Designed miniproteins, single chains, continued (2). Designs and how they scored, part 62

Each design is a single chain, and the fold is of that chain. pLDDT is the mean over its residues in the fold that is shown.

## One batch from the design tools (miniprotein)

Design m6271
Fold by ESMFold2-Fast:
Structure m6271 (fold): chain A 63 residues (1-63)
Amino acid sequence: NLAATYNNLGDVYFSLGKYDEAIEAYEKALEIKKAIGASPESIQKTEEKIGVAYLKKAVNKVT
């Protein structure tokens, strides 16, 4: 599934500390999930990952 591929790509970028690339990959996964009517639980998990990536990016910029 293409959405799963983008989600996995986001997880890889996140583990490398590449939060901008992780966010982009997760957002693509989220778009696909919403377009195909994925479960609310699956959508929420992807949204949470995007939120965590933004927090990591913000923390790295403030100090």
Scores: mean pLDDT 81

Design m6272
Fold by ESMFold2-Fast:
Structure m6272 (fold): chain A 67 residues (1-67)
Amino acid sequence: SALEEGLALKEATDNEAVRLALEAARKVATENLSFEEQIELAKEIAEHSPPEERERILEEIEKLIAE
């Protein structure tokens, strides 16, 4: 059913978001990224995250940029 297919796609998206987050953490730790590069990376993770987590990530980015 369409609902079951939607749940499977969401699960795949959640797994991709986790993978991107881990890769981003590794790059921050190993490559000494600039603040601007870290913000760009966080935005990319947000784009691949579930809507709830995307909003939280975007709020944190906005706070970092504002101060």
Scores: mean pLDDT 65

Design m6274
Fold by ESMFold2-Fast:
Structure m6274 (fold): chain A 68 residues (1-68)
Amino acid sequence: SAADERAIRGAEVALRWFVREESRVLSPEEVIRRLEHYVATLLAEETNPAVRAAIRALAERYIAELRA
């Protein structure tokens, strides 16, 4: 749905901004720890399984990039 697409896009923007800003002052390991907590917060408010899956997949991608 358009609402689901908007929710996913909102999460993409939020996670991209979070990783970019935190990476300016923190080590990759600290960014990953904080990202995991932030993602848990986003998932606590989201009940749609497709949106939840998209958030998790995006978080896993950022964690993999930060570990590279």
Scores: mean pLDDT 87

Design m6275
Fold by ESMFold2-Fast:
Structure m6275 (fold): chain A 73 residues (1-73)
Amino acid sequence: KKEYEEILERFERDLEEAIRYLREHPDEALFRAFVEHATGLLEKMKSELPEEYHPRLDELEEKLRRFAAEREA
């Protein structure tokens, strides 16, 4: 289903842009809000998208997790 693929591609682009922005403009409140929002969206997508898309969602979740860990370091 192409709609799901488009949603995943859009989310990935938005995630990458947000990460780039936060690296260039460090803001603790914005960072926290972004991580909470993105985590919630990933959880919602895992509940709504077919199992075949879950590996892609896991990759995006890992990308977000690594970014969050970088910020704490």
Scores: mean pLDDT 80

Design m6276
Fold by ESMFold2-Fast:
Structure m6276 (fold): chain A 58 residues (1-58)
Amino acid sequence: MKLVVTEDYIATDSNELSVKKGDVLEVLKIVDDEKIEATSLKTKKTGVVPTHKLKKVS
């Protein structure tokens, strides 16, 4: 499942992923209602990203 980043996010914890608006992420795992673990298709890095910064790619 792919999600697109809607707003820049800077990681605040070591397990989080910094992302930029327009980046496409592949979801690996749903952590909770507010967080997912995903891999950036651009950078190949994996980390936790807040769901409110993401939108489903149609």
Scores: mean pLDDT 81

Design m6277
Fold by ESMFold2-Fast:
Structure m6277 (fold): chain A 89 residues (1-89)
Amino acid sequence: MPTPDEVIAELKEEIEKEPSAQRYYDLGGVLATAGRYSEAIEYYEKAIKLDPLYSVAYNNLSGILGSLGKLDESKEYYKKALEANKKRA
């Protein structure tokens, strides 16, 4: 069974070859599940930089920032997630 570290290594290799919002988002998710929140934030930010309408990345960024007590930043990203969802629908 793949470990979180094996999944992280594979995703980083795929990103080096072919970066995408989805791959950055997936890596951020694995990092967040492992409690590596600072790295997860970095990769979610890379996902939204590649695709500014990638609403799930904004939503997860908001969630992590909220869990870290950064409530104002969390609220701003939550608003961006809602707006991205409206534009994509």
Scores: mean pLDDT 83

Design m6278
Fold by ESMFold2-Fast:
Structure m6278 (fold): chain A 73 residues (1-73)
Amino acid sequence: MTEEQVLQSIDVTVEMGRLAGKEEQAQQAAEQARQYLAQGNLEKAFQVVDDASGELAPLLPRERILALGQRQA
């Protein structure tokens, strides 16, 4: 996992939080992940945003999640 990939995952998680009405929760996870990135711990940074995305995903229609993936591709 690269720093760029973790930063992209943070952006997706924040957008998912915004769409789910959980923007503050997503921003907290993003900030925690950025702290791990500052420590050079890419694995933990990604794990934090992956966990947050997993919690947010059931709150979103599948179509919204797919659209977010398309914007990153």
Scores: mean pLDDT 74

Design m6279
Fold by ESMFold2-Fast:
Structure m6279 (fold): chain A 62 residues (1-62)
Amino acid sequence: GAEEARKAAEEAAKAGHHALAAFLASGWGVYIGDPEGGRKYALELGATEEEAERGLRAAMSL
């Protein structure tokens, strides 16, 4: 569910996989109906703005 996606994003970020963390955080945001919140969370986890934007676009294509 939503909690698992959010935790997966945090774990990916801690492992240094910032692009994956951005995708997972953005996907979580889309899933809960707050895509902008998910993108902001990706940035808080250490993703760049470009990684967060790519993650959001990929998540919205699902």
Scores: mean pLDDT 78

Design m6280
Fold by ESMFold2-Fast:
Formats: structure tokens, sequence, C-alpha cells
Structure m6280 (fold): chain A 96 residues (1-96)
């Protein structure tokens, strides 16, 4: 896959995680305010990935991981793990 295709796929994954955060908030597994902040950070990360700004994307993904872990729920930790994997893949692409 091209670098551009890989970045678009990673942006799509970040937006999917944003959707999951909204769903978890509607089910009471996440505070609504925290879910809103996660959605904002993940949307900005996706925009940065599509723009090819990997450093900005990594920064937003790191902030999203930290925010999700503060919730202290198993569901939030699962989201944090997915975002962490996206961040790691972005770091790998930056080194290529």
Amino acid sequence: LSREQQLDMLAGLALMVAGLARLLATRGALPEELARELVELLTKAAEALRAGDLDTAIEYLERAVELARRAGTPEAEALARIVERIRERVRELKEE
C-alpha cells in the first residue's frame, strides 16, 4: 500500500474509535464530556494524517490515549489501546 493509502486508512481507524467513544458515552461506560474531547482529538488526528502532518497527528493521538486512560473503565482502556496502536503505526510510517 502507498504511504497516502496507509495514512487514509489510519485516519479512518481514528474516526472509527471516535464513533466507539460516542457509543460508549450513550451506554454510560464513558462520561459524555470525556467522549466529546476524545472525538475532537481523534478528528483532529485524522485531519492531520490526511494532511500528511504526522507530528501533529502523533500529538493528538497521545493526548487521546492519556484522556481515555483517565476514565478508568475497561472500555476506555480498550479505546486507549486501539489509539496507541494507531499512534505506533504512524510513528513507523514517519521513520520510513
Scores: mean pLDDT 87

Design m6281
Fold by ESMFold2-Fast:
Structure m6281 (fold): chain A 69 residues (1-69)
Amino acid sequence: MLSEEEHKELLELIGEILRLIGEIFDLELELEKEKDEKKKEEIRKKIKELEKKIKELLEKMKEIEKKAK
């Protein structure tokens, strides 16, 4: 079962993930407005880096859940 401290850590991780998702959403909107293909590729690379960070945070959440179960 989740302890109070583990629950707080999960909420903080969820908050960080939501922040990163918001940043990806803003970049996706920028990508739709961009006309230069080279700049579009740079935006796509930034999105991929943020997706990787989200994966790392999700893995950390899973390890916390695994320890609590």
Scores: mean pLDDT 81

Design m6282
Fold by ESMFold2-Fast:
Structure m6282 (fold): chain A 57 residues (1-57)
Amino acid sequence: MVEKKVKKAKEIAEKQGLDEEQVKRISDAAETLAKAGASEEEVVSGARTASTHIKSR
């Protein structure tokens, strides 16, 4: 379910203290991956990695 995967990715970004614009970027990327058939685990891992990368800038 795309919606569930995107929601989890958004929660990860928010929990890591990203701003609204950064959270939107993570959510958009998660939706693209989920629509492409990525598993929940892949989307969650991608969200964690991307959130860390964005926050480190």
Scores: mean pLDDT 78

Design m6283
Fold by ESMFold2-Fast:
Structure m6283 (fold): chain A 66 residues (1-66)
Amino acid sequence: ALSARQQALVDEVVGFSKKAFPAVPEELLREAATEAALRSARQGLSDEQIRREMLLATIKKAAEYE
Protein backbone atom coordinates (compact mmCIF):
# COMPACT_ATOMS: atom_id res chain seq x y z
CA ALA A 1 0.00 0.00 0.00
CA LEU A 2 1.07 3.60 -0.59
CA SER A 3 1.83 5.95 2.31
CA ALA A 4 -0.10 9.24 2.63
CA ARG A 5 2.99 11.08 1.31
CA GLN A 6 3.20 8.76 -1.72
CA GLN A 7 -0.55 9.21 -2.39
CA ALA A 8 0.03 13.00 -2.32
CA LEU A 9 2.83 12.55 -4.90
CA VAL A 10 0.42 10.57 -7.14
CA ASP A 11 -2.13 13.42 -6.91
CA GLU A 12 0.60 15.99 -7.75
CA VAL A 13 1.83 14.06 -10.82
CA VAL A 14 -1.72 13.30 -12.07
CA GLY A 15 -2.64 17.00 -11.73
CA PHE A 16 0.40 17.98 -13.79
CA SER A 17 -0.04 15.24 -16.43
CA LYS A 18 -3.76 16.05 -16.82
CA LYS A 19 -2.78 19.61 -17.87
CA ALA A 20 -0.11 18.29 -20.27
CA PHE A 21 -2.40 15.58 -21.76
CA PRO A 22 -5.97 16.94 -21.51
CA ALA A 23 -7.30 14.41 -24.09
CA VAL A 24 -6.28 11.41 -21.93
CA PRO A 25 -8.83 10.28 -19.29
CA GLU A 26 -7.63 11.15 -15.76
CA GLU A 27 -8.30 7.58 -14.58
CA LEU A 28 -5.74 6.18 -17.07
CA LEU A 29 -3.10 8.70 -15.94
CA ARG A 30 -3.87 7.89 -12.28
CA GLU A 31 -3.59 4.13 -12.92
CA ALA A 32 -0.19 4.59 -14.61
CA ALA A 33 1.11 6.87 -11.84
CA THR A 34 -0.17 4.60 -9.03
CA GLU A 35 1.33 1.47 -10.61
CA ALA A 36 4.71 3.21 -11.04
CA ALA A 37 4.59 4.52 -7.44
CA LEU A 38 3.84 1.04 -6.03
CA ARG A 39 6.67 -0.58 -8.04
CA SER A 40 9.16 2.15 -7.10
CA ALA A 41 8.19 2.12 -3.40
CA ARG A 42 8.75 -1.66 -3.26
CA GLN A 43 12.27 -1.06 -4.64
CA GLY A 44 12.97 1.48 -1.85
CA LEU A 45 13.37 4.46 -4.19
CA SER A 46 13.36 8.06 -2.89
CA ASP A 47 10.34 10.39 -3.24
CA GLU A 48 12.19 12.29 -6.01
CA GLN A 49 12.81 9.07 -7.97
CA ILE A 50 9.21 7.89 -7.40
CA ARG A 51 7.93 11.24 -8.78
CA ARG A 52 10.20 10.83 -11.85
CA GLU A 53 9.04 7.25 -12.48
CA MET A 54 5.37 8.30 -12.16
CA LEU A 55 5.87 11.15 -14.63
CA LEU A 56 7.55 8.81 -17.16
CA ALA A 57 4.69 6.29 -16.76
CA THR A 58 2.03 8.96 -17.47
CA ILE A 59 3.97 10.14 -20.57
CA LYS A 60 4.14 6.55 -21.88
CA LYS A 61 0.42 6.03 -21.18
CA ALA A 62 -0.50 9.25 -23.02
CA ALA A 63 1.59 8.19 -26.06
CA GLU A 64 -0.13 4.75 -26.11
CA TYR A 65 -3.64 6.29 -25.80
CA GLU A 66 -3.31 8.38 -29.01
Scores: mean pLDDT 82

Design m6284
Fold by ESMFold2-Fast:
Structure m6284 (fold): chain A 58 residues (1-58)
Amino acid sequence: MEELREKALEALRELMRTGTPDSIVDELAKRLGISPEEARRLLDELFARGETIEVPPP
């Protein structure tokens, strides 16, 4: 699997548990060192694959 995708999944799981949905894209972009546009695209791919369907409580 691609290293960037694995890092994104780990970061996303952590951010979903501690952050708000609105901040996830920006925090993911910062954590991976990519643009918010790239982070959103990556999230779209993960959602399409059903890898981010778990929504933790606030």
Scores: mean pLDDT 66

Design m6285
Fold by ESMFold2-Fast:
Structure m6285 (fold): chain A 59 residues (1-59)
Amino acid sequence: DLDEMTAFGEAVAEAVRAHPDDPDAIAQAVSAKTGLPVETVRRLLAARDGGIADARAQG
């Protein structure tokens, strides 16, 4: 549902503003707010960055 994706995006934005230099703190904060595992949050953040994993596939 679009609503779940919107809520996730808002949680990420808030976490980034609170902890801009700590990606682990961002992932943990989003995990705590959404109830998703940290691994799932990290995967979603990587997909949102638009292809960090794709650079690996090229090599």
Scores: mean pLDDT 70

Design m6286
Fold by ESMFold2-Fast:
Structure m6286 (fold): chain A 84 residues (1-84)
Amino acid sequence: NAEKYNEEGKKLFSEGKLEEAIKKYEEAIKLDPNYAEAYTNLGHVLAVLGKLEEAIEYYEKAIELDPNYEVAKEELEKVKETME
C-alpha cells in the first residue's frame, strides 16, 4: 500500500540510496495522490540532490493537501532561505 512504499522510501533515504527512495515515494503518491507526507519526503530528497525548485513544488503540493502539516511548511521555508 501507499504507507509501505513511503516507509520503504524513508529507509532507502536513511541508507543514502536517494534515487531508490524517490522511486518508492513516487509509488506511494501513485497509490494515494493525497498522501501529503509522501510529497514532503519526495521534496526533501530532491532538495538534498540540489533540485530546489522541484522540492519547492512538492512541498507546496503537500501543504495544499494538508495545510496543517507543519513539517512541509518548515521544509519549504528552509529551501527558500537557502536559494541564491
Scores: mean pLDDT 85

Design m6287
Fold by ESMFold2-Fast:
Structure m6287 (fold): chain A 65 residues (1-65)
Amino acid sequence: SLDLEIAEGLIRMAASVLGVDAEVEVRGDTLILRFKEETEESRELVRLARKAAENMGARFEAEVE
């Protein structure tokens, strides 16, 4: 959906600001966040992304590669 694509863009921007090496993807009704390692900054990004997805009525998944 357009709303999820906007959320994807905003989360990509947040990742850049926080200095987190992360990939953001939308699959159907799910916002997916992938990152290489768990840090304080990556945990903050996960919290922001989860809140954004929940506010959009979407599912959220975080994955560490």
Scores: mean pLDDT 81

Design m6288
Fold by ESMFold2-Fast:
Structure m6288 (fold): chain A 95 residues (1-95)
Amino acid sequence: MEPPEVEFKSTARDLTRDATPEDVKALLESLAEWARLQGRDDIAEALRTVAEKASKMTPEQARAMAQGALDAVGRGMTPEEILKAAEEGAKRAAQ
């Protein structure tokens, strides 16, 4: 059985490749709504925070934030780790 996380990883990579900060925000808000439907309001709040920050970044930084956050979600990480992974992604893209 192919885990949903594999599909999310592939889709996120393709969607963020040429995505604008607004596209990244929409993707993260959609994932936050999915997390809320799964009873994970803590993850949903973290993803909404990343989406808001990403919308104010450069396209490359926004995409790196989304990749970091999505990888952390796929690994079952905590909300704080999701936020940290997104921030580290943006920091690396700024180099």
Scores: mean pLDDT 74

Design m6290
Fold by ESMFold2-Fast:
Structure m6290 (fold): chain A 73 residues (1-73)
Amino acid sequence: SLLEKLRKELEERLARLTKQAQEKNNEEALALIKEAQALFDKLPDAPDAETFVSLLEQMEELLKKAEELLKKS
């Protein structure tokens, strides 16, 4: 399903960024990725669609910031 594909894509993205941040010793990027991981872990417990979308949007902002840091490190 579309939802399963989205979940797998986010999981793979989190794993890739974590590895990159660890290889570069970028503690700031690791902190942002850890925050995004915590939001990812909350997705199954979202009480409504609005909360689910809000969590996804927050994750996207954190992951974008982490990607920018890793690009410059």
Scores: mean pLDDT 84

Design m6291
Fold by ESMFold2-Fast:
Structure m6291 (fold): chain A 68 residues (1-68)
Amino acid sequence: SDEEETKLIQNYVKAERAYEENPDDKELLKKYAETTEALADLLEKRGMTHAAEALRKKAEELRKKLEE
């Protein structure tokens, strides 16, 4: 639903902003990765394959930063 999509987008934007303000906070980085993955899943279900792939690559990079 549009409501579910809006909520996921809002969570994604909030997580991105929180991490950008606190780049050394691994908990915020984890939330940013998780919300990016959730948004990618939603876009894939909506047939936005190219956008979903871009977000999955971003999530993979964020996960790699968590392992550093």
Scores: mean pLDDT 86

Design m6292
Fold by ESMFold2-Fast:
Structure m6292 (fold): chain A 98 residues (1-98)
Amino acid sequence: GTPAAEEGARRAAEAAGASPAFRAEARGGTVTVTAADTPAALAAAAGLAEVVGASKGVRAELRGPTVTIELRDDEVGAASAEGVAGAAEAAARAAEGG
């Protein structure tokens, strides 16, 4: 992966994983976020998939409680990386039901 896509994925995983309602890991340009089995966490995961899936150079898939986010390994994916990290941070806050 490009360093920018890998760094973006790492930052997004750190932002999501800051919440106890999410478990997050980054592998290359891919972020996997798994929501706790609560209505707030599941809704936050669905919202995260919708927001980041609308971004250029980003693929997002929701399967049950798990969101998989793939940053494209080019300038377009790199340009979306900060937005993906910000969306992950917002989702983490929403997942806590505050």
Scores: mean pLDDT 83

Design m6293
Fold by ESMFold2-Fast:
Structure m6293 (fold): chain A 90 residues (1-90)
Amino acid sequence: NPEVERQAAEMTAALAAARAAGLTGSDLVLVALAQMLIGMSPEEILADPEKAIERLRELIKNSDEPVSELARTVLAALERILNGEGLRPF
C-alpha cells in the first residue's frame, strides 16, 4: 500500500529529525508525531512552539478520530514540555 509506505517513511524521517534535534524517549516520539500531524520539523517546533500549538488546535477542529485524539495528546505534551515539566503518562 503506497500510502502506508509513505506514512512509514515520513515517521522514520520524523524520528531521525527529532533525534538530530537532541530529543530522546517519549519526547522524541511525540515531537516526531507532531511533525507528521502538522508538517513542522522538530527544529521548527522547538524554535516556534506557539505556531506548532496553533496548528495542532486547528487540526483538532478539522479532524475526526483518531487524528483529533492524537492531536490533543500531542498538544498536551508540547504544552508540558514548554512548561519544563516534560512528558507525563496518562
Scores: mean pLDDT 74

Design m6294
Fold by ESMFold2-Fast:
Structure m6294 (fold): chain A 99 residues (1-99)
Amino acid sequence: DDSKVDPLIKTLRDDPNPMVRQQAALQLGKIGHPRGVPPLIDALRDDPDPGVRSSAAIALGKIGGKKAKSGIQPLKDASKNDPSPGTRASADYALLKIK
């Protein structure tokens, strides 16, 4: 449902609470709309909270396939270079779902 995508993108980008941003990322993954992909890539690269970065990786994997193809290189970068072991594991797992 497209009507939920824009509020979730705003929450993922702007909410001060990392738990709320994690929920927004996971909901974008469940909806699977292509418009969620660029904000999820941004969160994977730039969110200060490792839980949010992990949730963004999982969400990209859930969207999967051709829609999430632009996430492949960011996920490869995160699987090798993210400072959090949990985020690296989430990115590696997501790559199994979209490649």
Scores: mean pLDDT 87

Design m6295
Fold by ESMFold2-Fast:
Structure m6295 (fold): chain A 120 residues (1-120)
Amino acid sequence: NADELLERLRQIIDEIRQNLDDTERLSQLLGELEQLLEQIMSDPSLHEKILPLLPQLLDVLERLLSLPDLPPSLEVRVFNLAQMVLDYLKSIPSSLVPPSLRQRAEQLLQRAAQRLGVTL
């Protein structure tokens, strides 16, 4: 259910913070995160519940991009997640989105693109 999905999102965010030195575990967690976000973000009834968690999500993704030894495969996953967050924020009414949150997502996507050497 919705509450179980949101609790799993919090758990994945915390597990990412605890496993920054474990590339294999990070790969699994980022894959689970992508699938979970697709489910949560597709449900308009969850907007008010997911929006307060997005700053924490952006914090861990920003931390991952700050790792000097992050493999290119994980940099691609962070890029995809940043794109997903930004696309989600653009899809919901602007009145529900703090301007700072959208700006952070845009900056994260730009940083991820820069690390991959891609132009947006």
Scores: mean pLDDT 86

Design m6296
Fold by ESMFold2-Fast:
Structure m6296 (fold): chain A 60 residues (1-60)
Amino acid sequence: GNSITVSLSNESLATEVAKELKVENPDVNVSADGTKLTITTTGNPNHTIALALQAIGRDL
């Protein structure tokens, strides 16, 4: 698997983004721990990068 951890502005946002990404991508492992969001996919690392960028974009 390929994993990327991103830090968001607050814990509530990280939790909501994790839930949204999990709903949109049920085969992806997404976990929130405080302000940190860890996204893990199997196979294509570009998919993990795209989801990490999507998470960062929701914090803008």
Scores: mean pLDDT 80

Design m6297
Fold by ESMFold2-Fast:
Structure m6297 (fold): chain A 67 residues (1-67)
Amino acid sequence: VEEETRRAAQAAAEAGIPGADEVLKRIPSLSETEKASLITALMLQAVGLDVEGKEGVAERVREAIRA
């Protein structure tokens, strides 16, 4: 969960999703439940960006989680 959260936050930060850089800083202090919730929130923001025409953001975040 920690590595998946870190990769998802990194991909989201690179895509310009607000707050993703703050997630990276807080990962060591987060519970497993909090990390899972943040992955979900980052995915929802990524999907929103894809709808706005910034295509591929959701796919990049999904790939980071799966890797």
Scores: mean pLDDT 66

Design m6298
Fold by ESMFold2-Fast:
Structure m6298 (fold): chain A 85 residues (1-85)
Amino acid sequence: MLYRPNPLLMELLRQSGATKETLTLGEIYSHVLKYAEDQKLFDPENPGIVLLEGTLLGEVLGVKSIDTSNTEEIVALLLKSMTPV
């Protein structure tokens, strides 16, 4: 299934190298993780935790941190920022 990200999420995806207007959930998730890695947002003491306070990704998701081992929570947060097409 393809999704159309909201403008704020699309800006983040474009910074991560996305060129499409609609993407699969897997493509969006991959670009989000690339953004977190490129911006050095992973907690050095807890490598599965992404620290989001004061970041563009934090503004998109509306949370202060995410746990990458909890894929279901991340997917639920991302789905609030995109529309199925």
Scores: mean pLDDT 83

Design m6299
Fold by ESMFold2-Fast:
Structure m6299 (fold): chain A 137 residues (1-137)
Amino acid sequence: SKSLEEQIAEYEKRLAEDPEDAGAWLALGINLLLLGRYEEAKEYFEKALELDPENAFAQFNLGEALLRLGRYEEAIELYEKALELEGEDNARLLTNLGEAYYRAGDYERAREYYRRALELDPNNVRARRNLAELEAA
């Protein structure tokens, strides 16, 4: 299979030929997110959303990039929009929303979302650990 760097080069070439390819902007953003290049990932997810504003997967991944960049209030807005589009049965989305509220200092909302994530996935290590930390405080 192709490396992340090879995939990035292919998507960059595709976007040079067709800059309106929302799927290619999204795929490039995801590969950059996986490489820890959060600011670039954010820019490319924003491009994908300019072309397809109701793409819940792009909203979720933009939220993840913003969370990694420390822009917690903005991440919350994107995650809440993704919940409206994809529903509340996504344990990863609920865990990330809990983390964003925790980092923003809203510990009540953080507990709420971690509990919901654990109802869907009781073995979610991050939600369990972060909820235990909040309950011990």
Scores: mean pLDDT 87

Design m6300
Fold by ESMFold2-Fast:
Structure m6300 (fold): chain A 60 residues (1-60)
Amino acid sequence: SNEEFLKEVKKIADEAKSPVEHYEKVRELFEKWYEKGMISKEELEKALKQLDDYLARLAA
């Protein structure tokens, strides 16, 4: 469910020790949800692009 996904995202945000760790764990969460059939390939690709854009802006 979307609520379960959001709960896991919040847990990662609270427990991550760096922006890079946060990025890596959220990316793994999206890939896990794709493998479970909870999100589409297009939704996964869109989410990963948004994460890459976020990380690039932090590095700038």
Scores: mean pLDDT 75

Design m6301
Fold by ESMFold2-Fast:
Structure m6301 (fold): chain A 69 residues (1-69)
Amino acid sequence: GARHVQQAVTALDAGDYETALEHARRALEELGPDNWFALDLLGKALEGLGRREEAERYYKLAQQARDAA
């Protein structure tokens, strides 16, 4: 939940994309698969890792989840 979101954001700010990805995954597991903020954090971590196709997929899921909320 909130702790994993904060840790993902902190890791992204530090450029630690592997740590950001792990915490974003845990945030999504706790908050649910349609949590747009956790999906957006996953996209940002994947983008930092150069995994652009995966990042784009999660950004699309985040937009869909946000529009549905």
Scores: mean pLDDT 84

Design m6302
Fold by ESMFold2-Fast:
Structure m6302 (fold): chain A 103 residues (1-103)
Amino acid sequence: AQKYFAEGYSLLEEEKYDEAIEKFEKAIKEDPNFVLAWVNLARAYALKGELDKAVEYLIKAYELGASEEALKAAVAPLSEEERKEIVKLLKERGYEELAKILE
């Protein structure tokens, strides 16, 4: 899991989002409780503009006990408008506390 996570993080830094996603998915397949892999999978989808998938994976990370700092870091690179859309989608799905963390 750690090896795939490290490879995915490097690819994310290079803005190779699809390749990063594949690596994070492999990390999660080896360790489904790898919280930071779920956080960075959400970040990669958000950076691609796939906000519905980003929200799905943010929820999974949150349910697995991701820290507020890690959850905020996932959306930090996004525009204010994109972050507002994520908050809206979370509220629509009933995740009020997670939405509050990301405001």
Scores: mean pLDDT 86

Design m6303
Fold by ESMFold2-Fast:
Structure m6303 (fold): chain A 60 residues (1-60)
Amino acid sequence: SEEIRQAAEGIIKGLKEALENKNKVALMAGIKEARELLPDVEPELKEEIEELIKKAEESL
């Protein structure tokens, strides 16, 4: 849905910003939000989010 797509794009942006700023609190929050949304996300965005979760977890 449009709502899920917009939420996914917001999470992607948030995780990228948290990674750039090395903000551990924001990374942990972003990982939780991303994992909660992941089952409802379309395949292309799902793969991008999964890659960002991996990078975020490796940065903690």
Scores: mean pLDDT 82

Design m6304
Fold by ESMFold2-Fast:
Structure m6304 (fold): chain A 84 residues (1-84)
Amino acid sequence: AKKKDELGRELFKQEKLEEAVKYYEEAIKLDPNYAEAYNNLGEVYAALGKLEEAEEYYEKAIEIDPDFEEAKLNLEKVKALKKA
């Protein structure tokens, strides 16, 4: 397959991810103990390449729900990606 529009696709994806950030930030303002919203916000930041922010949000999700296995796995993945 040709990848002539790969950059355009990445830019379009970033626009959608920025809207998702606003959505989850508002959800957290309404319910600061909504562990799933922190995990989802971490996933959005990871997709944007903001690994430090992603790590912080996954850690907050685990702080709220220590049994949140998905957030723990996501945190491990982000830490691996930060390794040069």
Scores: mean pLDDT 78

Design m6305
Fold by ESMFold2-Fast:
Structure m6305 (fold): chain A 71 residues (1-71)
Amino acid sequence: MAEFYEQKAKELAESDPALSYFYLAMAALERGDLETAREYLLKALELLKPKVSEEEYKEAKELWEKYVEEK
């Protein structure tokens, strides 16, 4: 699964950097590297921040933090 996310990240690096970082975060999470996953997800959310509302940004961040804590 991690390899699948890493491949998707490479394919999207130029066309959709935010989604690319999101897939890198998922790959890191699958490998159990929670610190790296958090860093990549925050980068993805920062790139999306100008395209989404502040409320949507915070909601996504809180959902991800809850998901990580459950594991």
Scores: mean pLDDT 72

Design m6306
Fold by ESMFold2-Fast:
Structure m6306 (fold): chain A 80 residues (1-80)
Amino acid sequence: MKEEEEERKKKEKEEEEKRKEVQLKFMEDLASLNPEGDLIKSTEETVKKIIQAAKEEGDLEMAKQLEEALKLWLEEKEKE
């Protein structure tokens, strides 16, 4: 049972890393829409507007996923 739990944790970690890559790619795609501005600030403002729209439509799960993606992308840009 303990060995099976370790294997599950490893698989979940791999799935989480894959999810982070997908979220980062999504944010990079959004950043490409603002080529002449401050890419970080313009992308952040765009994503925040999408989050607000999702919340107003009652799609709280979408809003949470976008907030997580934005946070992850900003942390990655801060690391350079």
Scores: mean pLDDT 72

